# Ledger of designs, part 86: designed miniproteins, single chains, continued (3)

Each design is a single chain, and the fold is of that chain. pLDDT is the mean over its residues in the fold that is shown.

## One batch from the design tools (miniprotein)

Design m10987
Fold by ESMFold2-Fast:
Structure m10987 (fold): chain A 66 residues (1-66)
Amino acid sequence: MEEVKKEIDEILKEAKERISTLKNPEVQEQALLALEHIAKVAYLNNDPEFAKRGAEAVLELAEKLE
């Protein structure tokens, strides 16, 4: 469980760093909120793959909205 949590934490850290490079503050805020929701679901289900796929989807959508 602890190792899974660490993987999720690392995925989220990388995603947050990428979100911080977005130019539109509203898009950045919404992306961070979506990432928080994905994080909670991933932690509840011990699913780092879900965290990774979810983070990638949020980043892809946010980048398209710029």
Scores: mean pLDDT 81

Design m10988
Fold by ESMFold2-Fast:
Structure m10988 (fold): chain A 89 residues (1-89)
Amino acid sequence: LTEEQKEKLREAYERIEELIRKYGLEDNPELQEALRKLKEAIESGDPYEIIGALVELGKAVYSVESPRKEELLEELDEIAREVGEALRA
């Protein structure tokens, strides 16, 4: 990964953390584990691990009992799409 790609990935991770906190899900154990795996994947610099961690994060969000789950999923999907495009470049 280039330095520009690494910077974008770090920014995306911070946006995801803020988003989860904004939706009041920061104490959810499944989401905390998914975020930990995503951070480790970004630190590894392996695009396949990063994509896998994003998929796991999406699954964790989908399993959450929340009336605002659809809004959170839409915002996460946008961030994941941007990350995927950056990794494919």
Scores: mean pLDDT 80

Design m10989
Fold by ESMFold2-Fast:
Structure m10989 (fold): chain A 95 residues (1-95)
Amino acid sequence: MRKEIDEAKRDAMESADQVAKATEVRSQVGHALRAIGSMVTIYLLGKKYDPEYAKEKLLEVAEYAEEAAKKAVTPDGETLLRNIAEGARKMAESL
């Protein structure tokens, strides 16, 4: 269980880095959707098996996305990453 949550956290963070580097809207959206899907995976696994661990990992994703937003090459990428961070925090709060 924790291994699957850790894999989803890694996928979310990798996707956040790709949003930060992307210049094209379609690419930014594609990577953002992957990050969101990974966060939802952490949330659903957490709710069922280990809410405290999932909450910790969602907060780590939120912090990582905030740092990635500071490195974003476009304003749209920065906005998407800030929204990803806020989404991760809200998911963590609901666990």
Scores: mean pLDDT 90

Design m10990
Fold by ESMFold2-Fast:
Parts: C-alpha cells; structure tokens; sequence
Structure m10990 (fold): chain A 87 residues (1-87)
C-alpha cells in the first residue's frame, strides 16, 4: 500500500534505500491512482526520473541525498492525505 511505502521511505537506513522506496511509491501512484496522461500522472513520472537521476549521481553528497529523501517523504504524505479524503 502507499502508506506502507511512505513508512519505508521515512524509516530507510540509507539514502539509496529511501530513493528506492520513494520511486516505488510514485510508480504505485502512477499505476493505481492517477489517470494516464493527466498532469498528476506526468508529475509522478517526472518524480521517478528525477529520483533515479539523483540515486545514480555520484557527485551528490550523502547529506544532499538524505535531504531529498526527507522532502520526498513529506510530499508523499501530503499526496496520501489528499487521496485518503477521496476514499
């Protein structure tokens, strides 16, 4: 579920693990919650591409990657609250 994926992002012991679960969360949203071709779907795909790029970028410090994971978890929580209201 999205809630479990968000918890995994927050509880990730490494930035790499955090990025992995964050990517899985946006893939879940794109496949199950957002209409293909919608602005939200396109934003989720862009988030996946950006997270993959950061994960593979050896020039980024661990601190920068940790901050990105934290901000992504906060964004996912806001998305989850919006979806929960529509259940």
Amino acid sequence: SLEELIKKVEEAKTPEEGFKYAIEAFEYLAKTKYEKGSPKYEAAQKAIEDLKAMLEDNSLSEEVKEEAVKHTAELLKKIYEELKKEE
Scores: mean pLDDT 83

Design m10991
Fold by ESMFold2-Fast:
Structure m10991 (fold): chain A 84 residues (1-84)
Amino acid sequence: MMKKYLLLASRDDKGNRIYHLVELDENDNPVGKGKRLSEEEAKELIEKAEEVRDLAGNPLSKEEAWNRLTEGPLPTAVYLVLED
């Protein structure tokens, strides 16, 4: 079954990039607490994603999504559709 997520990138207090995965309900509202991810885990989720979108709902390539999270200004987020 397909599930919707936000993959968030932000900075910690030392300026390091940190990643969180937040599940979304059918109305795009956050469900529960976000899960901290390593950069490797975040990359694997993008590679497995059925869909990647920006926060306005426009489709992104997997390369554009990864560059936004790892090289773009922070904070940022991408929208993922993953198979459960």
Scores: mean pLDDT 81

Design m10992
Fold by ESMFold2-Fast:
Structure m10992 (fold): chain A 65 residues (1-65)
Amino acid sequence: MEIHIVKRVDASDLSREEAEKLKEKAEAEARIKGLLLRDELMKKDPSLKVTVSYEVEVETKDGLL
């Protein structure tokens, strides 16, 4: 079973530096959420092989980071 987490954040009103920090935070949050969801599913069925992937898109005035 594969879980793919997609998180999109609008940072068009932020500076490049703030957008980069927001991306780092969003990636960390997505990873934690994925691990928690994997743990919850495996508690219900320990025979499940669960893999987690994530994709974070940060929209800036200059495009996606």
Scores: mean pLDDT 79

Design m10993
Fold by ESMFold2-Fast:
Structure m10993 (fold): chain A 86 residues (1-86)
Amino acid sequence: DLDERAEELEKRLEELLKKMSEEQQKKFEAVFALEVAKLHEGEKAEEVKKKAEKVLEELKDVELSEEAIELAKEIARLAVEAAKAA
């Protein structure tokens, strides 16, 4: 089921990336990194969180759709779930 979910999310990501500006894509990556970091513990996760928060502050005026934010969270959850399954 993880492989099927990964394929679905990858397709949705490709479709959204085609609609996004470079700044929106950078903000999307920062939201994704922040969500992954929130689901992990440890010093490296804290560093990733701080870097992502800094990027989000720099891009605070860049608008992301609710669809893009939700997709970033779903991909982050799947990535953490896959890592725990290994």
Scores: mean pLDDT 79

Design m10994
Fold by ESMFold2-Fast:
Structure m10994 (fold): chain A 76 residues (1-76)
Amino acid sequence: SDGQTYYQQGQQNLRQGNYQQSIQNYQRSISIDPNGSIVRDSYQGMGTSYGMRGGRTGNQNDYQQGRQYVQIAQSL
């Protein structure tokens, strides 16, 4: 599915350290199929991407967003 494709692009960008693009790809994955099997994994990936960007920049808002998206994934 298109959601799966954007999820895979999110994972690739995360591995490459391109956190901004990773976040956008995971967000697009969720938007395409909000009730699909990949939604939990996409929220997990978004949480990791925000956390990694926060770690690089020291941005507290990125850390908070990362934690919130991980909690959303755990609630699914």
Scores: mean pLDDT 87

Design m10995
Fold by ESMFold2-Fast:
Structure m10995 (fold): chain A 55 residues (1-55)
Amino acid sequence: SPVDREIERARTMSLDELLARLAEVVARLAADPDDAGLQALRTALSGLILERVAA
């Protein structure tokens, strides 16, 4: 799916890129709160950021 492809791409991103991407996804989700794909992407990006910070 497009969301799965975006999550895999996010695994190669720097922390700064992940934070910028999360901000973009949060802004899109504010406009469309019921978008399941954006909700999944937000959860995945948040998890990747937490993993990087915790390492």
Scores: mean pLDDT 83

Design m10996
Fold by ESMFold2-Fast:
Structure m10996 (fold): chain A 90 residues (1-90)
Amino acid sequence: MEEKRRRALHFLDQLREAAESLFPGEEEKIRAHFDRLKARVEAGELTIDELLQELQAFFDELAKKHPERKEEVDRLIRAAQSFAEAIRAA
């Protein structure tokens, strides 16, 4: 459990950095959302499936506001899905 949690926190930092780079002007919103997700993961309040759902919902909202970034958002969502599958398999 602890190892999976550490891997999830590290992955969230990587996704946050990528998202901040893709959406200049949304950095505060992205940071606040990811800080909240990290806190819930650290507290053991999110399963990997719930974390994936939260990430997909957040990126979907960003893509709706910035449709020109949809392909990049779809890539981030696929990365999150692949990570979730790797964590489930471990």
Scores: mean pLDDT 82

Design m10997
Fold by ESMFold2-Fast:
Structure m10997 (fold): chain A 81 residues (1-81)
Amino acid sequence: MRVVSASASDVPTLTLLSGESGVATSRVTVRWDDGSTEEAEVEIPLRNTSSSSGTLTQELTIPLDPGVSVTVTATANVVAR
């Protein structure tokens, strides 16, 4: 089977303390060349190693099949304390 399209449904947001790490989960919908559709979960690691407060954004681009990729995005709100 070949993937003909894929899309991410949401941008998950975590709350992290300064120096913490977390994992966000994004749902991806994949459409196959036979017309079937499947949902998959992609884990997106988020780590604040230097910021004391602010917003972190992590993007992953996943190549699937020739001409098809999906970009998944996660954000974290970082609290200084």
Scores: mean pLDDT 74

Design m10998
Fold by ESMFold2-Fast:
Structure m10998 (fold): chain A 61 residues (1-61)
Amino acid sequence: SMRERVREELSRRFDVPEERLEEVVERAVAVAEGVGKVLGLDEELTTRLAIMLAEAELEYA
């Protein structure tokens, strides 16, 4: 699933508590799915957007 793919990418790069990782993944996927529906993005582009959003949150928050 998209959530699993995002979680795997982030856990490879970031050492954060499991609870924090889950919160970031859930938020990023929700935002990316919303944007993807509005812009007509396919599942692959939506997944990449979710990864980018989650990475940005973990890097700057």
Scores: mean pLDDT 83

Design m10999
Fold by ESMFold2-Fast:
Structure m10999 (fold): chain A 99 residues (1-99)
Amino acid sequence: DEVERAKAALREWGREHGLEDIAAAVVADLDRLVANAKRLGRTLTREDLAEAVAGGVGAQARKAGYSDEEAVELSVEVLRRMGEEELAERLRRAYEEYL
């Protein structure tokens, strides 16, 4: 189950980094996304979940007072834990182009 894998990666990352509140907020966002997909009869792909996690971590980190650079690094770390190395590298590269 791709959803449970994403949630497990988020929770473990949150514990290791002392960012349990950010991880919990993103897990709640994923639960809402999954509930909406089920109501609409839609299947979430692995890529859909990875993008939702990256975006969620970035948004929650910025709300918590982290810089854009720090938020990107946190998102990259979670994507790597999910085994999404190509997406993690693309996110880092896109941020470097933004700077």
Scores: mean pLDDT 83

Design m11000
Fold by ESMFold2-Fast:
Structure m11000 (fold): chain A 66 residues (1-66)
Amino acid sequence: SHMEELKKKVEDNREARIKQLEAERESTRQEMADLEKKLGKADNRTIALRLRHVGLEFEIELLRKK
């Protein structure tokens, strides 16, 4: 069925995007922790990574909504 093939492609694309965002989120989390330890929470570079981390979490949750 063409509709079943289309549904699978949409789902596969969603899963692939979620996996990419989860990998970026984990990488950003590690960089944020390292930078926070070295420069402190109030450093502009630490704040920028924190904002990116929040943005990635938002995108993941948006994609995970049924």
Scores: mean pLDDT 82

Design m11001
Fold by ESMFold2-Fast:
Structure m11001 (fold): chain A 89 residues (1-89)
Amino acid sequence: KAEEILRRALAEVQEIAREAAEEAQKLFEEGREKEALEVLLEAVRRSREILERAKEEVKEDPEVVELVERGLETLREEERRLREELEKA
């Protein structure tokens, strides 16, 4: 069901974000700022792919689609921010 698909997708996104944050923190502490930002950017890109796939699977439930779209907007904003930081680094 649509809510179950969304829940699974969000759990996967949360796991990716947690692992990427831990790896990026280590890289930042080592002075490897560009690599840290690249790790975070890849995690955001992968998370977007997961939510875009979930949106396609739940397209018949407009309330769940709206929740996925809000998540995607947040990820697009984060991707833009990370790309700006990477350009400055």
Scores: mean pLDDT 85

Design m11002
Fold by ESMFold2-Fast:
Structure m11002 (fold): chain A 79 residues (1-79)
Amino acid sequence: KTGMELLLEVLISELGRINEDLKKEGTERAKEIQSLDSYEEQLEKMAEFLKDVTETLKKIADEAQEERRNAELEARLSA
């Protein structure tokens, strides 16, 4: 396997774990939102959850970019 293939496998595995966690948290959040009497409060809670998801995805992207830079530096040093 190439270094890129190994990186992709790690990312896929990590995304799988995050997806499982998001499903669990999403289910709990949905129940909480449904228990709210106000439509405005429901929308606010949903917006908070979406913000958390977006921040998590940004972190994953940043970590992937950092690993990519390190791999490029290693390749340049060995060439």
Scores: mean pLDDT 69

Design m11003
Fold by ESMFold2-Fast:
Structure m11003 (fold): chain A 100 residues (1-100)
Amino acid sequence: MAAEELLAIVRAAGAGDPEAQRFMAAIAVAVASKLGEEERERVERELKETVGMEAPSEEEQEEALRFLEEARRSAKDEKLRAVLEALLRGSRELAEEAAA
């Protein structure tokens, strides 16, 4: 999943819930960091410029990833579950690509 798509998901998730937006922003930054430092910095900058949000800390990113796995199992909303599953899968694929 491209950084652009992650940012679109963050904006959509935060349409009425700032906590959900921050949570998705933490996931987006965590995924981008697997692509490289430049991609991470770009996502952080875009979050500040487009959604007015400061970049989540590394601790927030790790907490969000752990919560994402639990939320995926508990989610009643089909679209939310699909998004969570795609983000977890994308994170794993990017980590594998970085290791190759």
Scores: mean pLDDT 64

Design m11004
Fold by ESMFold2-Fast:
Structure m11004 (fold): chain A 58 residues (1-58)
Amino acid sequence: MAPSPLEQRAAEAMAALVEAGLSQAQVAAMTGTSVATVSRRVALARELRAAGVAPPAP
């Protein structure tokens, strides 16, 4: 199933924060979610980037 535009944007934002040097635990605390959810979203963002899928326009 394809993720929604909102889920894709959340995944990209979480990946950007982790790439900026924040740990997954810090991102989880900031967003009010679990480390597992952050890890899955970061993995999704990386998979979409590898597949050449651009995030939807704002």
Scores: mean pLDDT 74

Design m11005
Fold by ESMFold2-Fast:
Structure m11005 (fold): chain A 76 residues (1-76)
Amino acid sequence: MTEAEIQEALQVLQQAREEGLLSQEDYEATVQALQADPSNPEAQLALGLAYRMLGRLDEAEKAFERYRALKEANPD
């Protein structure tokens, strides 16, 4: 992810938290995960859910696609 994409992701997560769609705990965990590793699959999943809840379906689908690709690369 670019710096601009990370900044947009952080704003989306903050908006979802402010609208009550994301808990404070999930918000903090996702922000930390995304800042530490933008390729973290759990962070991409949470970001996709936040986009979906905000009605940003195209961005949600892209985040879920990134999540699937990252899980295939790092099956854990």
Scores: mean pLDDT 76

Design m11006
Fold by ESMFold2-Fast:
Structure m11006 (fold): chain A 84 residues (1-84)
Amino acid sequence: MVNFPPSGINEVLEMISEARMKLISMIGLGTDEQQLVEEWDKEEQKIIDKGKKMGLSQSQIDKAKKLMDKVKKDIVEMSRKQKS
């Protein structure tokens, strides 16, 4: 039952990058912090679900979650700086 496509983690990292770019674009459009958090939470859940379906290890999922937590914090801070 163990299958680790080497592309699995790369696909998840690509999804994180694409989600980050989407949220940055939304900041540029004046989207408020609450809507940014809601959209990020939707993207994060989609990415985690995809990673699990692709058979990523718990260690790989944990690393992806840490990256996603960092992106969420970065998005919130960028939104606050844009509002200054």
Scores: mean pLDDT 79

Design m11007
Fold by ESMFold2-Fast:
Structure m11007 (fold): chain A 91 residues (1-91)
Amino acid sequence: LREEIRKLVKEIIEAEMKKNNAGLSPDKQTLENGERLLEIGLLALLGLDEEARELLEELLKEYGNPLPDEEELEKILEFLAKQAEEALKSV
């Protein structure tokens, strides 16, 4: 499941990059962050809230951000799920 979602994330990003023809590639860090956020959103959209939460907490820890409370985490996951839903409509 995580591998299938990761493949879907790559397909979505590749489709978006093809629409923006050769001139400017986003930097590696921006691409990696985008991929991780989209993966979290897709997991939340599929109802895999526990896995989505774990990945979000991991990402926040990597950037040294304090972990938000339960209510804030849920709001962030809802936002990311909506973003993932919109991205799926673009493919």
Scores: mean pLDDT 68

Design m11008
Fold by ESMFold2-Fast:
Structure m11008 (fold): chain A 60 residues (1-60)
Amino acid sequence: MEEAVRAARVAIESLKLQKDLPQQQADELYDVAKRFAELAPEHRDEIIAEAEQLYKEVKS
């Protein structure tokens, strides 16, 4: 569980840094964050919400 949370966190941090990266890579990082969130159900909603907000900010 902690490893899954850490992996999701890394994906989220990568998403924050991908302002100059292709949209396809942003989509992939968002999907990875959601998948790792599913492995940590106690933190799933928080991780997904954070990843979704960052993904929307990058798209904009």
Scores: mean pLDDT 68

Design m11009
Fold by ESMFold2-Fast:
Structure m11009 (fold): chain A 57 residues (1-57)
Amino acid sequence: SMAEMLRSMSPEEVYELALGMDEESRRELLRVAQEIDRTDHVRAVLEAIREQREARA
């Protein structure tokens, strides 16, 4: 499952994964990260979302 995958990854790996995703996939990744209640993983996804948003602005 995506939750098990995220639990096995570092925050840095999650950040890199999220950067390569489209916006819909990043939203799903954020939802799952919040569901597993891993603060560092949630932060990594939010940073990737911010980075992509700034690149488009």
Scores: mean pLDDT 80

Design m11010
Fold by ESMFold2-Fast:
Structure m11010 (fold): chain A 79 residues (1-79)
Amino acid sequence: EEELKKQAEIYENRAKGSEEGVKRDKELADRYEKLAEQSTPEQAAELRRIAEFYRKNAEDGEKSAQEAKKLADELKKQI
């Protein structure tokens, strides 16, 4: 049971770390999208590409966080 608690804690910490990364990436994506609205068409295209990069990273991070959270919950149910 103690080993299950430790493993659950590890996955919970990974989920939290991924969720923090997701929030940061979403904030960066929003910021670059707003900058694109205020920029020339040429600069806007580059800024939107950067925003899309951060948005994709956020989506990947959300999936990782969800997977880690699910594993932690499964381990907790065995305790």
Scores: mean pLDDT 82

Design m11011
Fold by ESMFold2-Fast:
Structure m11011 (fold): chain A 80 residues (1-80)
Amino acid sequence: GARDAEGAAEAARRGGVEGSVAAAIAGIGGETQALLQGDEKTAEAAGEAARGAAEGAKKGDPEEAARGAEEGARKAREAE
């Protein structure tokens, strides 16, 4: 959910590029789990967080990865 995406954003900031990759993987796992439970809004938000974190990791910028994950978390909160 939103709290998981926020945790991923924080991990990306603290872990640098490796933290950003871990955050992207965690977000994908959250998306898959939410889809299996039929929670499409939470799955979409987790997927957005994962994609933002992955893009930041690809650029080698943990701050960009964290911002992407935070945007996903914000959308997840608004979906609640």
Scores: mean pLDDT 64

Design m11012
Fold by ESMFold2-Fast:
Structure m11012 (fold): chain A 57 residues (1-57)
Amino acid sequence: MIVKVKLSNGEIIRAKLNGNVGFGISEKTGELALLQFEGNKATVNKLDGSVFEGEII
């Protein structure tokens, strides 16, 4: 399944998820991100070491 996740900073990640984990790409930067999902919420780990909360939109 492919979902869009909006981060607290307004950035959007397009992610493919399997169960409660996913891999995605930032629409703004093109960088890879790792995602963990709980319901419609996600914890997003970016390659620069930053961590954001996000929500499926």
Scores: mean pLDDT 79

Design m11013
Fold by ESMFold2-Fast:
Structure m11013 (fold): chain A 87 residues (1-87)
Amino acid sequence: MSIEELAEELVEAVVDPSTSVEEVREIARRLKEKLLTLSEEEVQKIFKKLRELYLKRVPESLLHSPRARVADEALAEVALEKMEQLA
């Protein structure tokens, strides 16, 4: 599975009420592991895509849901590791 496909899967899992928090956590973990192997430039491209997907597909009412929080926490860890070290 490509990183872009995994990013789209994460957004769909956050939106889908039948997806458990633990399933979102596992998808977020896989995405995080792949993002940590990329360059800062590649991570920024994926983050831009994720932001666009979130704005387009995730309703405001779901932005603070437990599923969204798990996804946001994993992405925040990637940002701290990659962007703080290279900024």
Scores: mean pLDDT 78

Design m11014
Fold by ESMFold2-Fast:
Structure m11014 (fold): chain A 75 residues (1-75)
Amino acid sequence: VEDYILSDKERAVLKALLLGPMTARQLAELLGISQSTVSRALNHLKEKGLVEQVGRRYRIKDLKLANKVLNNTAK
């Protein structure tokens, strides 16, 4: 129905991954949220093609799309 809609948790996780690849634990520690919350956000971001899993770490799969989604309101 609408363009890309990310939850606040999904946006926070995606923005943190702009700093580099991280494990779910590292993201939870950085953002001050539970690993379960991070894992759910990561799964949604993976389904959208924004994030991929490489070993134990997650990284941005499409950096241009990720930046577009995060900077939609301000350029």
Scores: mean pLDDT 77

Design m11015
Fold by ESMFold2-Fast:
Structure m11015 (fold): chain A 82 residues (1-82)
Amino acid sequence: TARERGLEEALDLLIEGNIEEALKKAEEAGLPDLVKGLELLKQGKVLEGLQHILAELEALEAEGIELSPKLRELKERLKALL
């Protein structure tokens, strides 16, 4: 879906260190928990930021969106860290 693609693109940008473009992609894709998570990461609030990223992944699955293997692995890693 567009939201799953937008989330994956935003996370790829975050990994590249481009948090500003990651925020734009999350906003364009309509991913409010990811937007909040990225804003918190930008402020150095790592734990709260990661919790919001996990919440977005769980929200997409609750809507019936099948996450890619990459996003499923990220969800499991975040659950293990939090």
Scores: mean pLDDT 82

Design m11016
Fold by ESMFold2-Fast:
Structure m11016 (fold): chain A 74 residues (1-74)
Amino acid sequence: SADDLLERHVEELRKLAEEMIKRGASLEEILGRLLERTRELLASVEDPELRDRLAARAGEIMLETIREYEELER
């Protein structure tokens, strides 16, 4: 289903962010990679509603990543 596809893509982005954080990548590197992958995923989605939902969820992951780094650096 469309929801299953959305959840799969969101989980991919979340895992990517987690792996990069664990490797000690910079916030700039993580956000750049997430943006690049999000663009690739959005280009593969033809359903405009699913695309909008994916973009919103990707934005949430990026904000969560920023927040996590903000808490680490204080």
Scores: mean pLDDT 83

Design m11017
Fold by ESMFold2-Fast:
Structure m11017 (fold): chain A 106 residues (1-106)
Amino acid sequence: SEELREALLAAMRSLVDQLQAIAERTGDPELREIAEKIRELVEKMEQSTDPEEFLELAREILETVRKAIELLRQRYPDDPAVRAAIEGLENQVRALEELIEELEKS
């Protein structure tokens, strides 16, 4: 579905923006590198004409976001703003996993 593809891409862009904001707030260079990696993967998704490659890139992005969440928990356990950001990212990852499953069934 073109609508599902566009929705997934928009949501992936939102994840990049959120991780970039967290990286700027924390000054963490590894989080900045993770945000840049996800941006590059999103750009590859936008250019992909292969449905299998598109979904593989989407899954790699979500795995990378989950690694960022774990780093945030380990490095910033006492930061309430980081805790709120983690909850938001986890909710978005779950929603995106549902969108990927829907695209796989299409």
Scores: mean pLDDT 86

Design m11018
Fold by ESMFold2-Fast:
Structure m11018 (fold): chain A 95 residues (1-95)
Amino acid sequence: STDDLLYQIRQLARDLALHVLLREPDSKVEEIRNQILSLASQLSKDDQRQLLEDLRKLGEDLSNTVTYITNDPQLGKKTKEVLDSVISEIESLIS
């Protein structure tokens, strides 16, 4: 269902932030990014718009959390840049 897809996408966004926090290879972060995009592409345009609002807020929160836990603002920035990249791709799907 749409709600299940939205829950899975939010879980993957949190998982992506965790992999950045753990300093996992960029390839692992990109695998999760691609999974998010694959699931997002299955949503209607209205559900994609709702997802964009959720991801913007979640991306800010996760970036701040990663910075706070690691005391490394570059990791927080990396988390936000990857999630902002996802947001941009979804915006392109809606347009």
Scores: mean pLDDT 88

Design m11019
Fold by ESMFold2-Fast:
Structure m11019 (fold): chain A 103 residues (1-103)
Amino acid sequence: SDLEKAKEIAREVVERLAREGLLEPETAERALELLDEGKVLEAMDLIAEELLRKGHYEEGRRFLLEMAPALRYLARKALREMGLAPAELAEAEALMDAAIAKA
């Protein structure tokens, strides 16, 4: 569920960046393949590397903000699988929300 939500958010962002001409077709295709494999972080690294290489720093910042909800789903999934208590999960989520708000 959380992984599928993260993949859907990431897919929408990749498709938007490709439509805006900010990603090469080959990079967009590879990112979508990584998302199909559940490799959301690897897909994000690939996209970030191309945006940085092209000097699209503001678009890179926007990309990170748009990906924040997807990262939150992935982090929540990982923390639950680690067996953290509900209070510890709530604290970790609050810290993530604070970090996102500062970005």
Scores: mean pLDDT 80

Design m11020
Fold by ESMFold2-Fast:
Structure m11020 (fold): chain A 90 residues (1-90)
Amino acid sequence: AEEAKEYAEKAKEYAEKGDGEKAAEYALEAAREASRAAEEGKKEEAIEAGKYALEGAKYAAKVSKNSKEAQKATAAAITAAGALFEAGGE
């Protein structure tokens, strides 16, 4: 959860600077942390990390300048949603 929070905060910082590429990259890294926690059965960590990753993906999507940045932000959102589903499901 701590690493996902740090990546989500970096995604927000780069989004506020208008750097959609770095914002999307950090959002995706936060989502990957959520996915790893879910796969390890760490439900509480996966839920917390997934929420941070979704927030990061939202900021990245708002500042996307091209389809590549938008696709990466969308991938982060889908990965985070998948981790949340896995953590909240069986």
Scores: mean pLDDT 80

Design m11021
Fold by ESMFold2-Fast:
Structure m11021 (fold): chain A 91 residues (1-91)
Amino acid sequence: SAMIEASKKAAVEAAEKAAEAFAKSLGATLDRIEVERVEVEGETVTVTVRATLKNAQGIEGEVTFEVVARNGEVVSVKITAVDAGMSKLSA
């Protein structure tokens, strides 16, 4: 449905903005984003997004976001996983 597609798009855009903000806080940039999983339950869309962050030295870290959206609006954004590379970005 058009509403589910709108919710999915809102969730992905929210994950990208959260990843960009998180990268900036660490002195890094968002290199790429990958949608790992999309789950639809009624009108609720849960999108799992893996973001790869990179610093000026080329060191990469990955953060995974889980975003819940409903009726074209974002309900929640959570960090569900960070890899070992993230510790090198924050040091």
Scores: mean pLDDT 85

